# Designed miniproteins, single chains, continued (5): the designs that were tried, part 70

Each design is a single chain, and the fold is of that chain. pLDDT is the mean over its residues in the fold that is shown.

## One batch from the design tools (miniprotein)

Design m18576
Fold by ESMFold2-Fast:
Structure m18576 (fold): chain A 99 residues (1-99)
Amino acid sequence: SWEELDREIAEGFLKAAEGALERGDSVTAAIFAQMAVGFAEGTEKARAYLVLGRAYFLDGDYEKAIKAYQEAIRVAEEAGDTELANEARKFLEEAQKKL
């Protein structure tokens, strides 16, 4: 199905974004995370928003990081992923301390 293809595309972009974060490449991480958000649903979309927020945080864009973390929390809660929502809240708190 198209939904299965979108999921595979989202997972590919999410892995690429996480790899870019590990290398400290905030720009590439943000691009791939944003692509993952476009193709992902549920828990994968929440993970993509979390990675997007982390990419913005690495770039020093704390306002964009906060917005991305808030979206990660919202989507994770809608998906019932309490662990991911709590992880995103911790990143949100750290970003808020930078303002």
Scores: mean pLDDT 91

Design m18577
Fold by ESMFold2-Fast:
Structure m18577 (fold): chain A 88 residues (1-88)
Amino acid sequence: MLEKIQELLEASKTLSIDTFREVVSNLEVEEIIEILKELKAKAKELENETAENILEVIIEKLQEGNETLTLEDLENLLIALNEIAQLE
């Protein structure tokens, strides 16, 4: 899990939506949920309320099992993870 979290954070540093989408597409939904929960805890520790809220919304969408992440969701996630990666 830690290795996959680091891979996703590194992908976010590129600020390339195509690269980020490719990395996300290689993960199972359950793995994405687990990764985002860990990153949400980290966003809270870093006092980044915006990133925490973005991660919470996306986790809820994925847990419903009926929604694919939209381009807007992926862009918001990319920015949130980039901020976490830079403050790490």
Scores: mean pLDDT 78

Design m18578
Fold by ESMFold2-Fast:
Structure m18578 (fold): chain A 62 residues (1-62)
Amino acid sequence: MSEKERLLLGAKALRDFAIKNNNEEVLKLAEKAIEYVEKGDLKKAWEYLQKANDLLAEISRK
C-alpha cells in the first residue's frame, strides 16, 4: 500500500468515526486530510491527520 493509500485509509477511518460520534471538529480535520491527499499534498494531509488524531485522543481521555 502506498503512502497516499495509507493516508487516505486512515483519514477515511477517522471521518467515519467522527460521523458515528457526531464530532464535528474531528470530522472537519479528517475531511481536510482527505482533501490534501486528493490534491497530492501529503505533508499537509499528514498534518491534518495528526491534528485529528490528537484531538480524538484528547476527547477520548476527557
Scores: mean pLDDT 79

Design m18579
Fold by ESMFold2-Fast:
Structure m18579 (fold): chain A 70 residues (1-70)
Amino acid sequence: SRIDTRINRLLSLSRTYRNLSLDYRRLADFYLSLAPDSSDDYNNYVRYLGLSSDYSRRSDDLLSEADRLR
């Protein structure tokens, strides 16, 4: 039960990070749509694209950790 609780928490956090990755990707795409003549909007695009990638990787790492405990 203790291991099952840990697995469930890792899976829950993985889903949260996946959703954050998708939200940051949508936000990045929004700023890119505003970006042709705005360095601030382009900088926001790059920042949020990076956050999207980071949370995607963290989500995958948590899934791998959960799978190792099974």
Scores: mean pLDDT 87

Design m18580
Fold by ESMFold2-Fast:
Structure m18580 (fold): chain A 91 residues (1-91)
Amino acid sequence: SFKETIELFLALANRSELYVTLKMVKNGKISIEEVVERMERVRKRVPEEYKKEFEELIKKLKEAKTKEEVEKLLEEGIELVEKEIKKLLEK
């Protein structure tokens, strides 16, 4: 259906944005503030069932003190998006 097609494209876009963001963090090319902005963008695009988990990740990102903490939180966000993609593809 059109809805399922749009949901899949948004999930793939969210995954791509988070992977690129993670690479930029690993290479020291992005600020924590920009990571938060990108995560907020992803939160707006995910289904309601994942919004609270992304809100918690954003809260933790704002409190993060190290690059390693930011990387771990981005990896957790990627796992949530991968879970959504898997669910959409199993239909």
Scores: mean pLDDT 85

Design m18581
Fold by ESMFold2-Fast:
Structure m18581 (fold): chain A 61 residues (1-61)
Amino acid sequence: SEKEKTLEEAKKAAIEEGLSEKDAELLAKKSVKYGEENGLSSEETVKLARELAKGAVEYRK
């Protein structure tokens, strides 16, 4: 489904920004849920996940 594809792309983006697979999966699921509730496109949802992951990694440094 499109939702499953968006979830996988969001997870991949979070991993690329430096999150562990487990943290990336949780963040991707939260980003997809937020996107659905707020009318975000798949591309906007993936971008949100990437920005959140980047912020989380930078905060931990």
Scores: mean pLDDT 83

Design m18582
Fold by ESMFold2-Fast:
Structure m18582 (fold): chain A 97 residues (1-97)
Amino acid sequence: QAISLNNLGNVYKNQGKLDEAIDAYEQALAIYQEIGDKNGQAISLNNLGNVYKDQGKLDEAIDAYDQALAIYEEIGDKDGQATVGANFLGVAVDIAL
């Protein structure tokens, strides 16, 4: 299931296996897109943003967070919006200094 792929991605990310984490999160995102699970899509995109940020791929991180934020706004998930917003601030700090 897509949840297991997101969890696998988290394990890879924690091990510093960032490319494997991206692959797992992209597979989760594809499944959530196929089944129309907007919340799962937003979670997977937020996870992709986090791993791109860890790689220093700041443009890709911003794009992923922007997509996650748009979905959370569409479905009215205020907690999801706050989580993505906090992650964006982390990227802004890395870019600024």
Scores: mean pLDDT 82

Design m18583
Fold by ESMFold2-Fast:
Structure m18583 (fold): chain A 57 residues (1-57)
Amino acid sequence: AETDLIQAIADYLAAHPGASDEEIAERLGISRSTVRRLLEKIAEMAGVTVEQVRAAT
């Protein structure tokens, strides 16, 4: 499910702050475009920017 992928991305970024979209995509076996879309959704849900989500703050 999309929620499961969002959680997987959040967990990965918590362990690897600043990870690129490509790195996340390779680790999770999804496309870079999918990573970007999910990061944008996480950012909207948290009320922060995509870059703040990526930094795992």
Scores: mean pLDDT 77

Design m18584
Fold by ESMFold2-Fast:
Structure m18584 (fold): chain A 61 residues (1-61)
Amino acid sequence: SHESEQAVLRLVVEAEEAGLRITPELSERLKAVVDEAERNNWSTEELARRVREVLEEHRRA
């Protein structure tokens, strides 16, 4: 949905502004999460929570 796409984009932009480098591998992981959310009809809140988790895991790696 447009709302979910906007929420994901905002989280990615905020992470980049905080110094996280979006690698091809991270981009692929985020795309997989979005695809899974769409298949399983996740709420925007659930998707945002999972995206935040993936971004934080990547930052700490």
Scores: mean pLDDT 82

Design m18585
Fold by ESMFold2-Fast:
Structure m18585 (fold): chain A 67 residues (1-67)
Amino acid sequence: MIKLTEEQKEILRKGLLQLGLSEEQAEKAVEAVEKAKDIEEAARRLSEVTGLSLATARSLVHETLRS
């Protein structure tokens, strides 16, 4: 399970909103990332929830975790 800080959750949420996703989709995406066992699963779950490409989702997960 990936443990996100409150700041990291906010960064991911804002990034998703800037990409044109709804607040509800952003919240579901944050939950999906937190439930993932590793970065690759987090990227897959994020891609599935948001419709973003796997490459974009993977990049967003890495950016969030560097914060």
Scores: mean pLDDT 80

Design m18586
Fold by ESMFold2-Fast:
Structure m18586 (fold): chain A 67 residues (1-67)
Amino acid sequence: DFETDLLKAIAILAASTLLVAGKNAGLPEEYIKRFEELRDKAAAATSPEEAQAVLDEILALGREFDA
């Protein structure tokens, strides 16, 4: 459905953007792996609620580790 696909796309883009930013900032591999896992989790989402929850988690992690 469109809502799930849209939220998944937004979540994947957010995770990918933060992953690249984290690599450029020299974050430890542990944090890079967390963003990769969240990107994969976003891609696996099957409902709008699941996709939104993953997006919220990605944004929260980004805020926590914005150095």
Scores: mean pLDDT 82

Design m18587
Fold by ESMFold2-Fast:
Structure m18587 (fold): chain A 60 residues (1-60)
Amino acid sequence: MEAVLAALSTHPVGAVVTQRDVAELAGLSQSATSRALRELEAQGLVRRVPGRGYEVVRLP
């Protein structure tokens, strides 16, 4: 989780990030990154953008 938050903090609010890019920056597997992004979406920090990835709504 913390590694994914750190990866997201490299992007400005409103940026769209792919799961692959976050996984590479955080040093996590695709499955671990997917779980972390779903938890962050539930917390309102990111929003899913169909076909594009996740938009950063709020940074920690």
Scores: mean pLDDT 76

Design m18588
Fold by ESMFold2-Fast:
Structure m18588 (fold): chain A 90 residues (1-90)
Amino acid sequence: DLRPGEGEVLVELDDDRPVGRLEAGDKIRLTLVLAPGSGEAEREATREAAERVVGGLEGLPADAPREELRAALARAQAAGRVTISEERVE
């Protein structure tokens, strides 16, 4: 259960395979799960976590600028390799 003010990034493979090690060509589903009462700060932090997950998959270093992480996410979404949805826990 999520506590108020927390966010979580749920990562799933499109082929329903367990996420252990991601392989080239894997399609992933990211769900931004937000706790009850989450504001913009919590949403932004959860979004940044998702951007860093995709950045790592695209070969970017952990300290990559956020602009580059966002560009990598946009490219992965455009290529159909990543889908993102948002869920609010009530």
Scores: mean pLDDT 69

Design m18589
Fold by ESMFold2-Fast:
Structure m18589 (fold): chain A 87 residues (1-87)
Amino acid sequence: MMEERLRLEAELALAQMELSVIKLEVERNPEDKELLEEAIERLERLEKRVEEIARRARELGDEELAEEAEELLKEIEELKKEIEEKL
């Protein structure tokens, strides 16, 4: 159980880093439609991964980790909407 929790924490940290990189790329290239479309695809894949992290965290009874994953999902949804408005 401790190893599984640490793995989920690591997966969530990597997801947070990936979101930060996508956000930075979009901010640097706000008019690059091809990059913006690719960013949406990356965010959709990231969203599915974070949803799975939240589910597994809840199954383990780690409410704090589940809440962190849910907050990251909100950030992903917000960025997706921002990008869609630019397309």
Scores: mean pLDDT 86

Design m18590
Fold by ESMFold2-Fast:
Structure m18590 (fold): chain A 65 residues (1-65)
Amino acid sequence: SDFEREVAEAMVRLMGGVAISILKDDPEKVAKVRELAEEAVERIRAGADPEAVLRELRAGIDEIL
């Protein structure tokens, strides 16, 4: 549903924002998190499974942290 997509996009923005706040002194890592978050939003909008996208985003952020 559109609501599930909207919630997933909000969760992507929240996860990315928290990670960027932690990494603010490392511009290369901040750029990587921004790229992952943008890709996650695009995938959700393209009809990918929100749970899978959010799980992959979390894993990618954890590797950067």
Scores: mean pLDDT 85

Design m18591
Fold by ESMFold2-Fast:
Structure m18591 (fold): chain A 56 residues (1-56)
Amino acid sequence: DEEREALLREIADKLNEIGDKIDKFLKAYKEAKKKGKSEEEARKIALEKGGLKLQK
């Protein structure tokens, strides 16, 4: 079904974009934790450094 194939492609494309952002976020998060930041603090720092922002 071509319609399903097109949808799958779109999902894969979005997953790739999200995956890239998550990778950056996780890196920053881990680095903050390594520096002895609390989980809450590490999340905040990761969000700022990773460039991630809450959706509207």
Scores: mean pLDDT 73

Design m18592
Fold by ESMFold2-Fast:
Structure m18592 (fold): chain A 60 residues (1-60)
Amino acid sequence: MLSEETARAAARSIAETLGKPELEEQIAKALKEADKASGGDSVEAARQAVKEAKKLAEKS
């Protein structure tokens, strides 16, 4: 299960990579939702969150 700290750290790195630091909070939420959907598989949650982050960046 993703901790708040892990979700925040991953979201920050992803947002920085996308050049959109303002998306950090939305990416962190996507990570938490992916963790719930994956049944606590943090690796799978991270993969799903990266896909969601890309969608968020494209819609912004």
Scores: mean pLDDT 72

Design m18593
Fold by ESMFold2-Fast:
Structure m18593 (fold): chain A 76 residues (1-76)
Amino acid sequence: SQAAIERAINEPQKLLEKAEEALRNGNPEEAIKYAEKAIEIIERYLSLVQAPAPELLKKLEEQRERAKKILEEAKK
């Protein structure tokens, strides 16, 4: 559904922005929570959709990479 696509793209983006802000403010625990939530939403969408559009898949993979970098920085 269109609502599921909007959630899969827009919600992780907002969570990753909050995670990056938390890192800048010296709060790695909060950054980890936001980044993990973003990954959870992306993975849930990918588990429900058999053939996502290539452009959508690229955006989701870019968001997953961004989340991984945040987790790496927060855990050091």
Scores: mean pLDDT 82

Design m18594
Fold by ESMFold2-Fast:
Structure m18594 (fold): chain A 95 residues (1-95)
Amino acid sequence: GKVEVGGSLSAAGTDGGVVRGVVTKAEVTEDKLIVEAEITGTSGSGSVSVGGGVAVLSADGTLLSGTISEATVDAASGKLTVTVDASSLTATKVA
């Protein structure tokens, strides 16, 4: 799937915590999507974990959803990096 810089990201922990951000970088490899985002807010525990869900809404209205295989939160820089298995990705046009 194609992820655009400036899209909105929501990444969830298995405990129901959610981290939200704006995509600053996206890279697609053969079997993975790696998304970097600037954190804009958190809800619940504010945690992101392996097995949690991720959703990226691009400016063109494309919603990409997948399962987190790796996540790193750098609170000092306000940065989130999420790795998603490409096989888990679904793309939906949401208007």
Scores: mean pLDDT 74

Design m18595
Fold by ESMFold2-Fast:
Structure m18595 (fold): chain A 86 residues (1-86)
Amino acid sequence: SALARLGVLVQKGRYEEAAELLSELTGISREDALEILRTAEAMAAAGKSLEEIAAEITELLVERAGVSEEKARAIAYYIAEGVLLR
């Protein structure tokens, strides 16, 4: 699935490709997508939990992309898992 591919790209640190895919999934700019992914990376580096990262990224996706909370949450969990498995 596209979400599983997003998680794998994030885990591999391929942030430019992950940002392009996130942009395609949500309609946000690639630049905004990249900033969201780097926020998740910084939170993981700071020792934040899966739930804390997923919650923050969900909020950012709803605010910036205007996607439904359900869609944002699904995307956010794949991103959060990806940064934590890095």
Scores: mean pLDDT 88

Design m18596
Fold by ESMFold2-Fast:
Structure m18596 (fold): chain A 94 residues (1-94)
Amino acid sequence: SARELARGAAESAEKAIDALKQGNYREAVVYATSAAILAVGALLESTDPEQRRLIEEALEHLKKALQYLDEGKVDEAIKHFERAAELFRRAAEL
């Protein structure tokens, strides 16, 4: 279901944050990629406009987090991963 996929995306984004806090940048990118794949799956299954909006906003935050990681801005990346995880959690409640 879209709800289960959104929950999976949130959990993967949270694991990306944990990996970054441990200095495991490559592992963080793997978890961020998993979050994006699950989020796209949730978006394809969702028919609720609010759930779709939350997932789309979360995907934009994942994109920004990865851009900040590429620039070496770890603290900014973590903030965007945290926002993405929050939005995915909210989508999973719908």
Scores: mean pLDDT 91

Design m18597
Fold by ESMFold2-Fast:
Structure m18597 (fold): chain A 60 residues (1-60)
Amino acid sequence: MLKEAVAVKEVPEVPGVLLGLKVGEKVLILREYSDGNVIAQSLTTGKVGLVGKDALEYIS
């Protein structure tokens, strides 16, 4: 099963680089990197992008 997380801080969108998130948005973790970044998909918008793990609280 893919891991889920919730955004715990607002992340501004950087088109083609960073997934924009509002506090409380749920995401699916698609890929984790050793540098503390993940590729995630917003369950609200369906957009995919890079997010720092520090912006996320894992719920599974």
Scores: mean pLDDT 79

Design m18598
Fold by ESMFold2-Fast:
Formats: C-alpha cells, sequence, structure tokens
Structure m18598 (fold): chain A 66 residues (1-66)
C-alpha cells in the first residue's frame, strides 16, 4: 500500500540523515539536502519528518553532555 511504501522511503531517508549527522554535517545542510530530495521525489512530508526526528535526537545528546 501507499503507507507501506512511504514507510520504506522514510527508512531510507532516515539512514541518509543519520549518516550525514554521524559524519558531522551541519543541520542546515542536512535540511537543505533532504528538502531538495523530497521535492525531487515528491516526498517532502517524509523528508521533513525524518529530519525532525534526527534533530530531536541531537538535542537529547547535547543536553546529556551539557
Amino acid sequence: SADDEDHAIANEYGKEVAAMAAAGVPDEEIKAKMEAKGKEEGKTDIAKTVFAVVQNGRKEVAEQKA
């Protein structure tokens, strides 16, 4: 179904965002890349959601180190 396909795409986007985050890519660059990819593939909502999840994870790690 479309929901299953969107879930698979979200998993792929999540892996890309996580890899960029682990490589030390700034959030602004990750956001720009995911927005561009989402627009190209017609999946802007998925790209936005995945990026937000990773950004929240970074905040939790930063708070624990602070």
Scores: mean pLDDT 73

Design m18599
Fold by ESMFold2-Fast:
Structure m18599 (fold): chain A 72 residues (1-72)
Amino acid sequence: AEELLRRAHEAYKAGNYAEAARLLEEAARLVEREGAEVLMKEEGLSREEAEAAAREAAARLRKLAAEAAAKA
């Protein structure tokens, strides 16, 4: 996820908003699929806490993707 976020930031700085939006969407999908398990393993969060945090992070990434897409 962090690698996708770094690439999205680089694309955004370069003015490639369409690519930034695509990368942010990929990051959101990855966080939805794997983020809860990572948070449970690395941070010791409960399943409910990890799932809530992953959903919040994915929603934020999708909002950023929509904003980037609007600039494209």
Scores: mean pLDDT 80

Design m18600
Fold by ESMFold2-Fast:
Structure m18600 (fold): chain A 61 residues (1-61)
Amino acid sequence: MLSKEELLEMFKSLPDLTEEEIELFKRRLELTEKYKEGKMSKEEAAEEIKKLEEEEDKLAK
């Protein structure tokens, strides 16, 4: 599996992605990293992920 940095670089290299979509992907990676490092609770991580998914849905419309 690709590293987080490799995934982010691949995502940024895709020609059909907007800056907003790239920013949401970056925020998702940062949330995962913070949760893994113990800098946020499971509940906080779940709520932030839910907000990102709602923002992704708004961009799709």
Scores: mean pLDDT 73

Design m18601
Fold by ESMFold2-Fast:
Structure m18601 (fold): chain A 73 residues (1-73)
Amino acid sequence: LASLSTPVSPEEIVAFAEEVVEKARRGELTPQQAYAHLVAAEILLAYAEMQGLDVTPAREALERAKAEIDRLA
């Protein structure tokens, strides 16, 4: 995150959120680790939004992912 020079696309953020949820469900990530990854993705989403990209699908995916992780905690 601190060394990223270019933003990821909203589509990549959606895929990342879904992958984090699946890894958490499989026990590969603790709920706390999964939530930390989703918070990091929110920073990337804010950056994409500042660039004028349509982040609606990514925002919705992150909100659903957070709800799923909260249920696993």
Scores: mean pLDDT 77

Design m18602
Fold by ESMFold2-Fast:
Structure m18602 (fold): chain A 62 residues (1-62)
Amino acid sequence: MKLGVVTVGLSPEEAVEIGLRLKKETGATDVAVTIAPDEAQARALAAAGRAAGFDEVVVILK
């Protein structure tokens, strides 16, 4: 499965850690992690990811 992770308010290192943890927990074959500047942009990126063929997209807010 292709998993998207969109984060807000996290450092790049924290975002990567969350992506790796979710990959392990879900068994996803592919994981893309993106950092958004705010919740509105995170929601837009999640919608775009789903439209682009990601099976699941998770939004993580700080």
Scores: mean pLDDT 82

Design m18603
Fold by ESMFold2-Fast:
Structure m18603 (fold): chain A 100 residues (1-100)
Amino acid sequence: SEILELLRQAIELLRKALEAVDNGDFEKAVEYLEQVIEILEKIRELTTDPDLQAEVDNLIDVARRVLEEFRAGRLTPEQLKLVLEGLIDSVEALLRRVEA
């Protein structure tokens, strides 16, 4: 499934974003999070399942808010790590549901 492959790519990119934050490479962390948003938008375009569309839309909204808050200086690197971990958990849960 193309959707399954895209979800796996999103998880990999989120883990790379987390590593970039740990290394103090915030520019790279932002780039990875932007790529995750692009992948989630592709999943939204590919699916006709309204429940999956709603979950993906929620993830896109969270990721965009996190990105804007971090760029605005309202989110610390430590807080960014926590939200990235939450996004990983959410995408992994979605992957498990789509695999079922």
Scores: mean pLDDT 89

Design m18604
Fold by ESMFold2-Fast:
Structure m18604 (fold): chain A 74 residues (1-74)
Amino acid sequence: SIEELLEELRRLAEEFLELLSKIYSPEVVEQARKHVEELLEYLEKLAKEDPEKAKEVLERLIKTLREDIALVRK
């Protein structure tokens, strides 16, 4: 479901921000967190206006973020 995809994206985003916090300053991490929140707000709005497109975008973002997290953990 879209709700499960949004929850998964939020979880992955928090994992990614935690990884960034080990390398970057608090100010850089705060900026990244703000961008993540803006993206999530956009996707929640998109899910109400165009659920099919929202699902496609969410699945793509989740895949990309999982790949990015794997790269940073190496």
Scores: mean pLDDT 85

Design m18605
Fold by ESMFold2-Fast:
Structure m18605 (fold): chain A 78 residues (1-78)
Amino acid sequence: SEEQLKADAERTRRSAEEALKDLENIVKNVDKIDKQTAVSKAMAALILATAAHFLDPESEPLLKRARELVDEVMKKLE
């Protein structure tokens, strides 16, 4: 089921990309969003980007971007 693994990798990558776009919007509007929601969205993006990278090494830039955005959100919530 190489086709199934490729399909799972593509779906996970798209989910990660959507989560990262959501997180970029949260970074821009962190003062207007409750802390729990911001943290939950950051964690979701990191989990999805990590899964995408695990399924496809070419998704490493997504994981790097997720780490950068998570760090930025956490610093702004201090």
Scores: mean pLDDT 88

Design m18606
Fold by ESMFold2-Fast:
Structure m18606 (fold): chain A 98 residues (1-98)
Amino acid sequence: MREEAIEALIAAAEKLAQRGVIPPSVVDLVRKLGDPELSPLEREIYGALIQIALAIGAKYSKDPKDAEMARKLGEAVQAFVEGDYEKAIELAKEAIDL
């Protein structure tokens, strides 16, 4: 489940980057979030940085679908940080399907 969750988060982040909502560097942060060697503090920090980037991307987006996709990915990242991998997968897939 954890590996499936991180793959879904990366796929959603890549779609947002391809649409110009977030820079590719945010996709690299999502990949880093998947590192099982991260301390709880590092996981919280990376999760927060990703969520801030998504919120800024949504704010500057002219497409309501891009803003909604960024919002759902932000919720998926929070679920992942909290260890709710099933919810992270569900929300990330919803973001991709928008």
Scores: mean pLDDT 86

Design m18607
Fold by ESMFold2-Fast:
Structure m18607 (fold): chain A 55 residues (1-55)
Amino acid sequence: VPRFTPEQELEFLRKAVENTDELVKSAQERNSPLADRLAESKKFLEEAVEKLEEE
């Protein structure tokens, strides 16, 4: 399995959080039933970023 450096992994996850936030906003504007699922996914990504920043 290819592995990123911790710095590259953190950068990638931060971008994933930003992209997921945009998807959540778009889904909320559309009154999509997926908005809650996307918000949950964003929460998991934010928790992953926090844990990696803690070392």
Scores: mean pLDDT 76

Design m18608
Fold by ESMFold2-Fast:
Structure m18608 (fold): chain A 100 residues (1-100)
Amino acid sequence: SAVEEARAILRDLALGLSRLLMEWEETGDEKYIEKAIELIEEALERLSKILPPEVYEKVKEVFEKLIEALKKEKDPEKRFEAFHLGIEELNAIIDEYERE
């Protein structure tokens, strides 16, 4: 189902982002943040093909906010907070879609 596919995409995204943010924190190398943004953009493209337009727009807003936070925020605690809050909001959107 579209819900199961979306959940799989978000789970894989969360795991990938967690790894990249940990590598960035350890190394200080912004290339890991660039890779994180690419991973987010790839997940958004995949979700655009499976989610209804109304659900996709909500997901897109969360992704764009997360990308902006990762680009502008340099503090590790705040980058991890943006990541965690973003993933929680994305899961909540998909949970609401499943209930409809």
Scores: mean pLDDT 87

Design m18609
Fold by ESMFold2-Fast:
Structure m18609 (fold): chain A 64 residues (1-64)
Amino acid sequence: MVEEAGDIAAASPDPVKAALLLMTIAIAKRNGASDEEILELAVKHARQMGDEETAKRLEELLKS
C-alpha cells in the first residue's frame, strides 16, 4: 500500500506537489506511522495543495 501511494504521488502533474507529497510519505514512514495513517495523511496533504485527482486516487487505495 505505501509503495502504491508513492507511485500515485510521483504521478502528480505538478512536480513540486509530487515532491512534497513524497517527502510527507517518507517522513511519516520514518516516524513509524502505519500504512493506513500514511495514506490518510497523504490524502489530506494532496487536498490541501489542491491536487484533488491525486487525493481521490489515494482514497481509492485506502478503501482497498
Scores: mean pLDDT 81

Design m18610
Fold by ESMFold2-Fast:
Structure m18610 (fold): chain A 78 residues (1-78)
Amino acid sequence: MTKTVLRVSLAVSLILSTLAVLYLIGVLAYDFLVTRILQTPPPAWLVNHFNYNSLLLIPIGIVVLSVLIFVIVFLAVY
């Protein structure tokens, strides 16, 4: 296999993982600020995340899938 395939796979995995982590951190930080500091009712999108745990599970699933893809590519090449 070419070195370019490994570089592309690593780049895609890192980008996807980074975006998922940033999204999760942003949602959790916003929830903490709204409930603890501002004490205002959360917006509809945050209420949907709170009521449906599956919405918070999506970014976690993306991170896990990204790591799994990276490991498979790493083992296949090395």
Scores: mean pLDDT 63

Design m18611
Fold by ESMFold2-Fast:
Structure m18611 (fold): chain A 68 residues (1-68)
Amino acid sequence: NQKKAQQYAKKAEKYLKKGDLKKATEYAKKALDYDPKNRRAQEVIEELAKKGDKEAKEIADKLRAESP
């Protein structure tokens, strides 16, 4: 649900700022599982992909494929 997605997205952002890319990706992935359109989680995934996380890059590529 959207509330859980926001909670996981906040955790993902916290770990991203801490530099824990693997935990940030895991929590962002969980946020997207609850709400695939959660903008905060999508932004965390894009930032992680830019930092070289391979799983985040794959998720970002899928999100782009769903966009116009």
Scores: mean pLDDT 80

Design m18612
Fold by ESMFold2-Fast:
Structure m18612 (fold): chain A 96 residues (1-96)
Amino acid sequence: TIQQLKEELIQAIEEGDVLRAAQLLQEIVELTQNASQEEIAKAWGMSVATYSSLRRRVLAGEALPPPDLLETHLISLGLPEELIEKLLALVEEHYA
């Protein structure tokens, strides 16, 4: 369920598992988003092929989306600011 995925997302953020958090967030977005992959790709200035490839890698727990895209999805889900800030800090640390 969406609620179960959201609870697992919060736990992944608290545990510092950035790849798992990104994977769970992408799963929630795909279940709740009414926009097509084409619309999302266009909004973020990337090709559909690039977005599709990134999406598959994120769902596999192998990649992180761009920080701005990640932040937009977290805000859309209504997560507390403290958790959003924590996940964004973990993403920056992962790329350091």
Scores: mean pLDDT 79

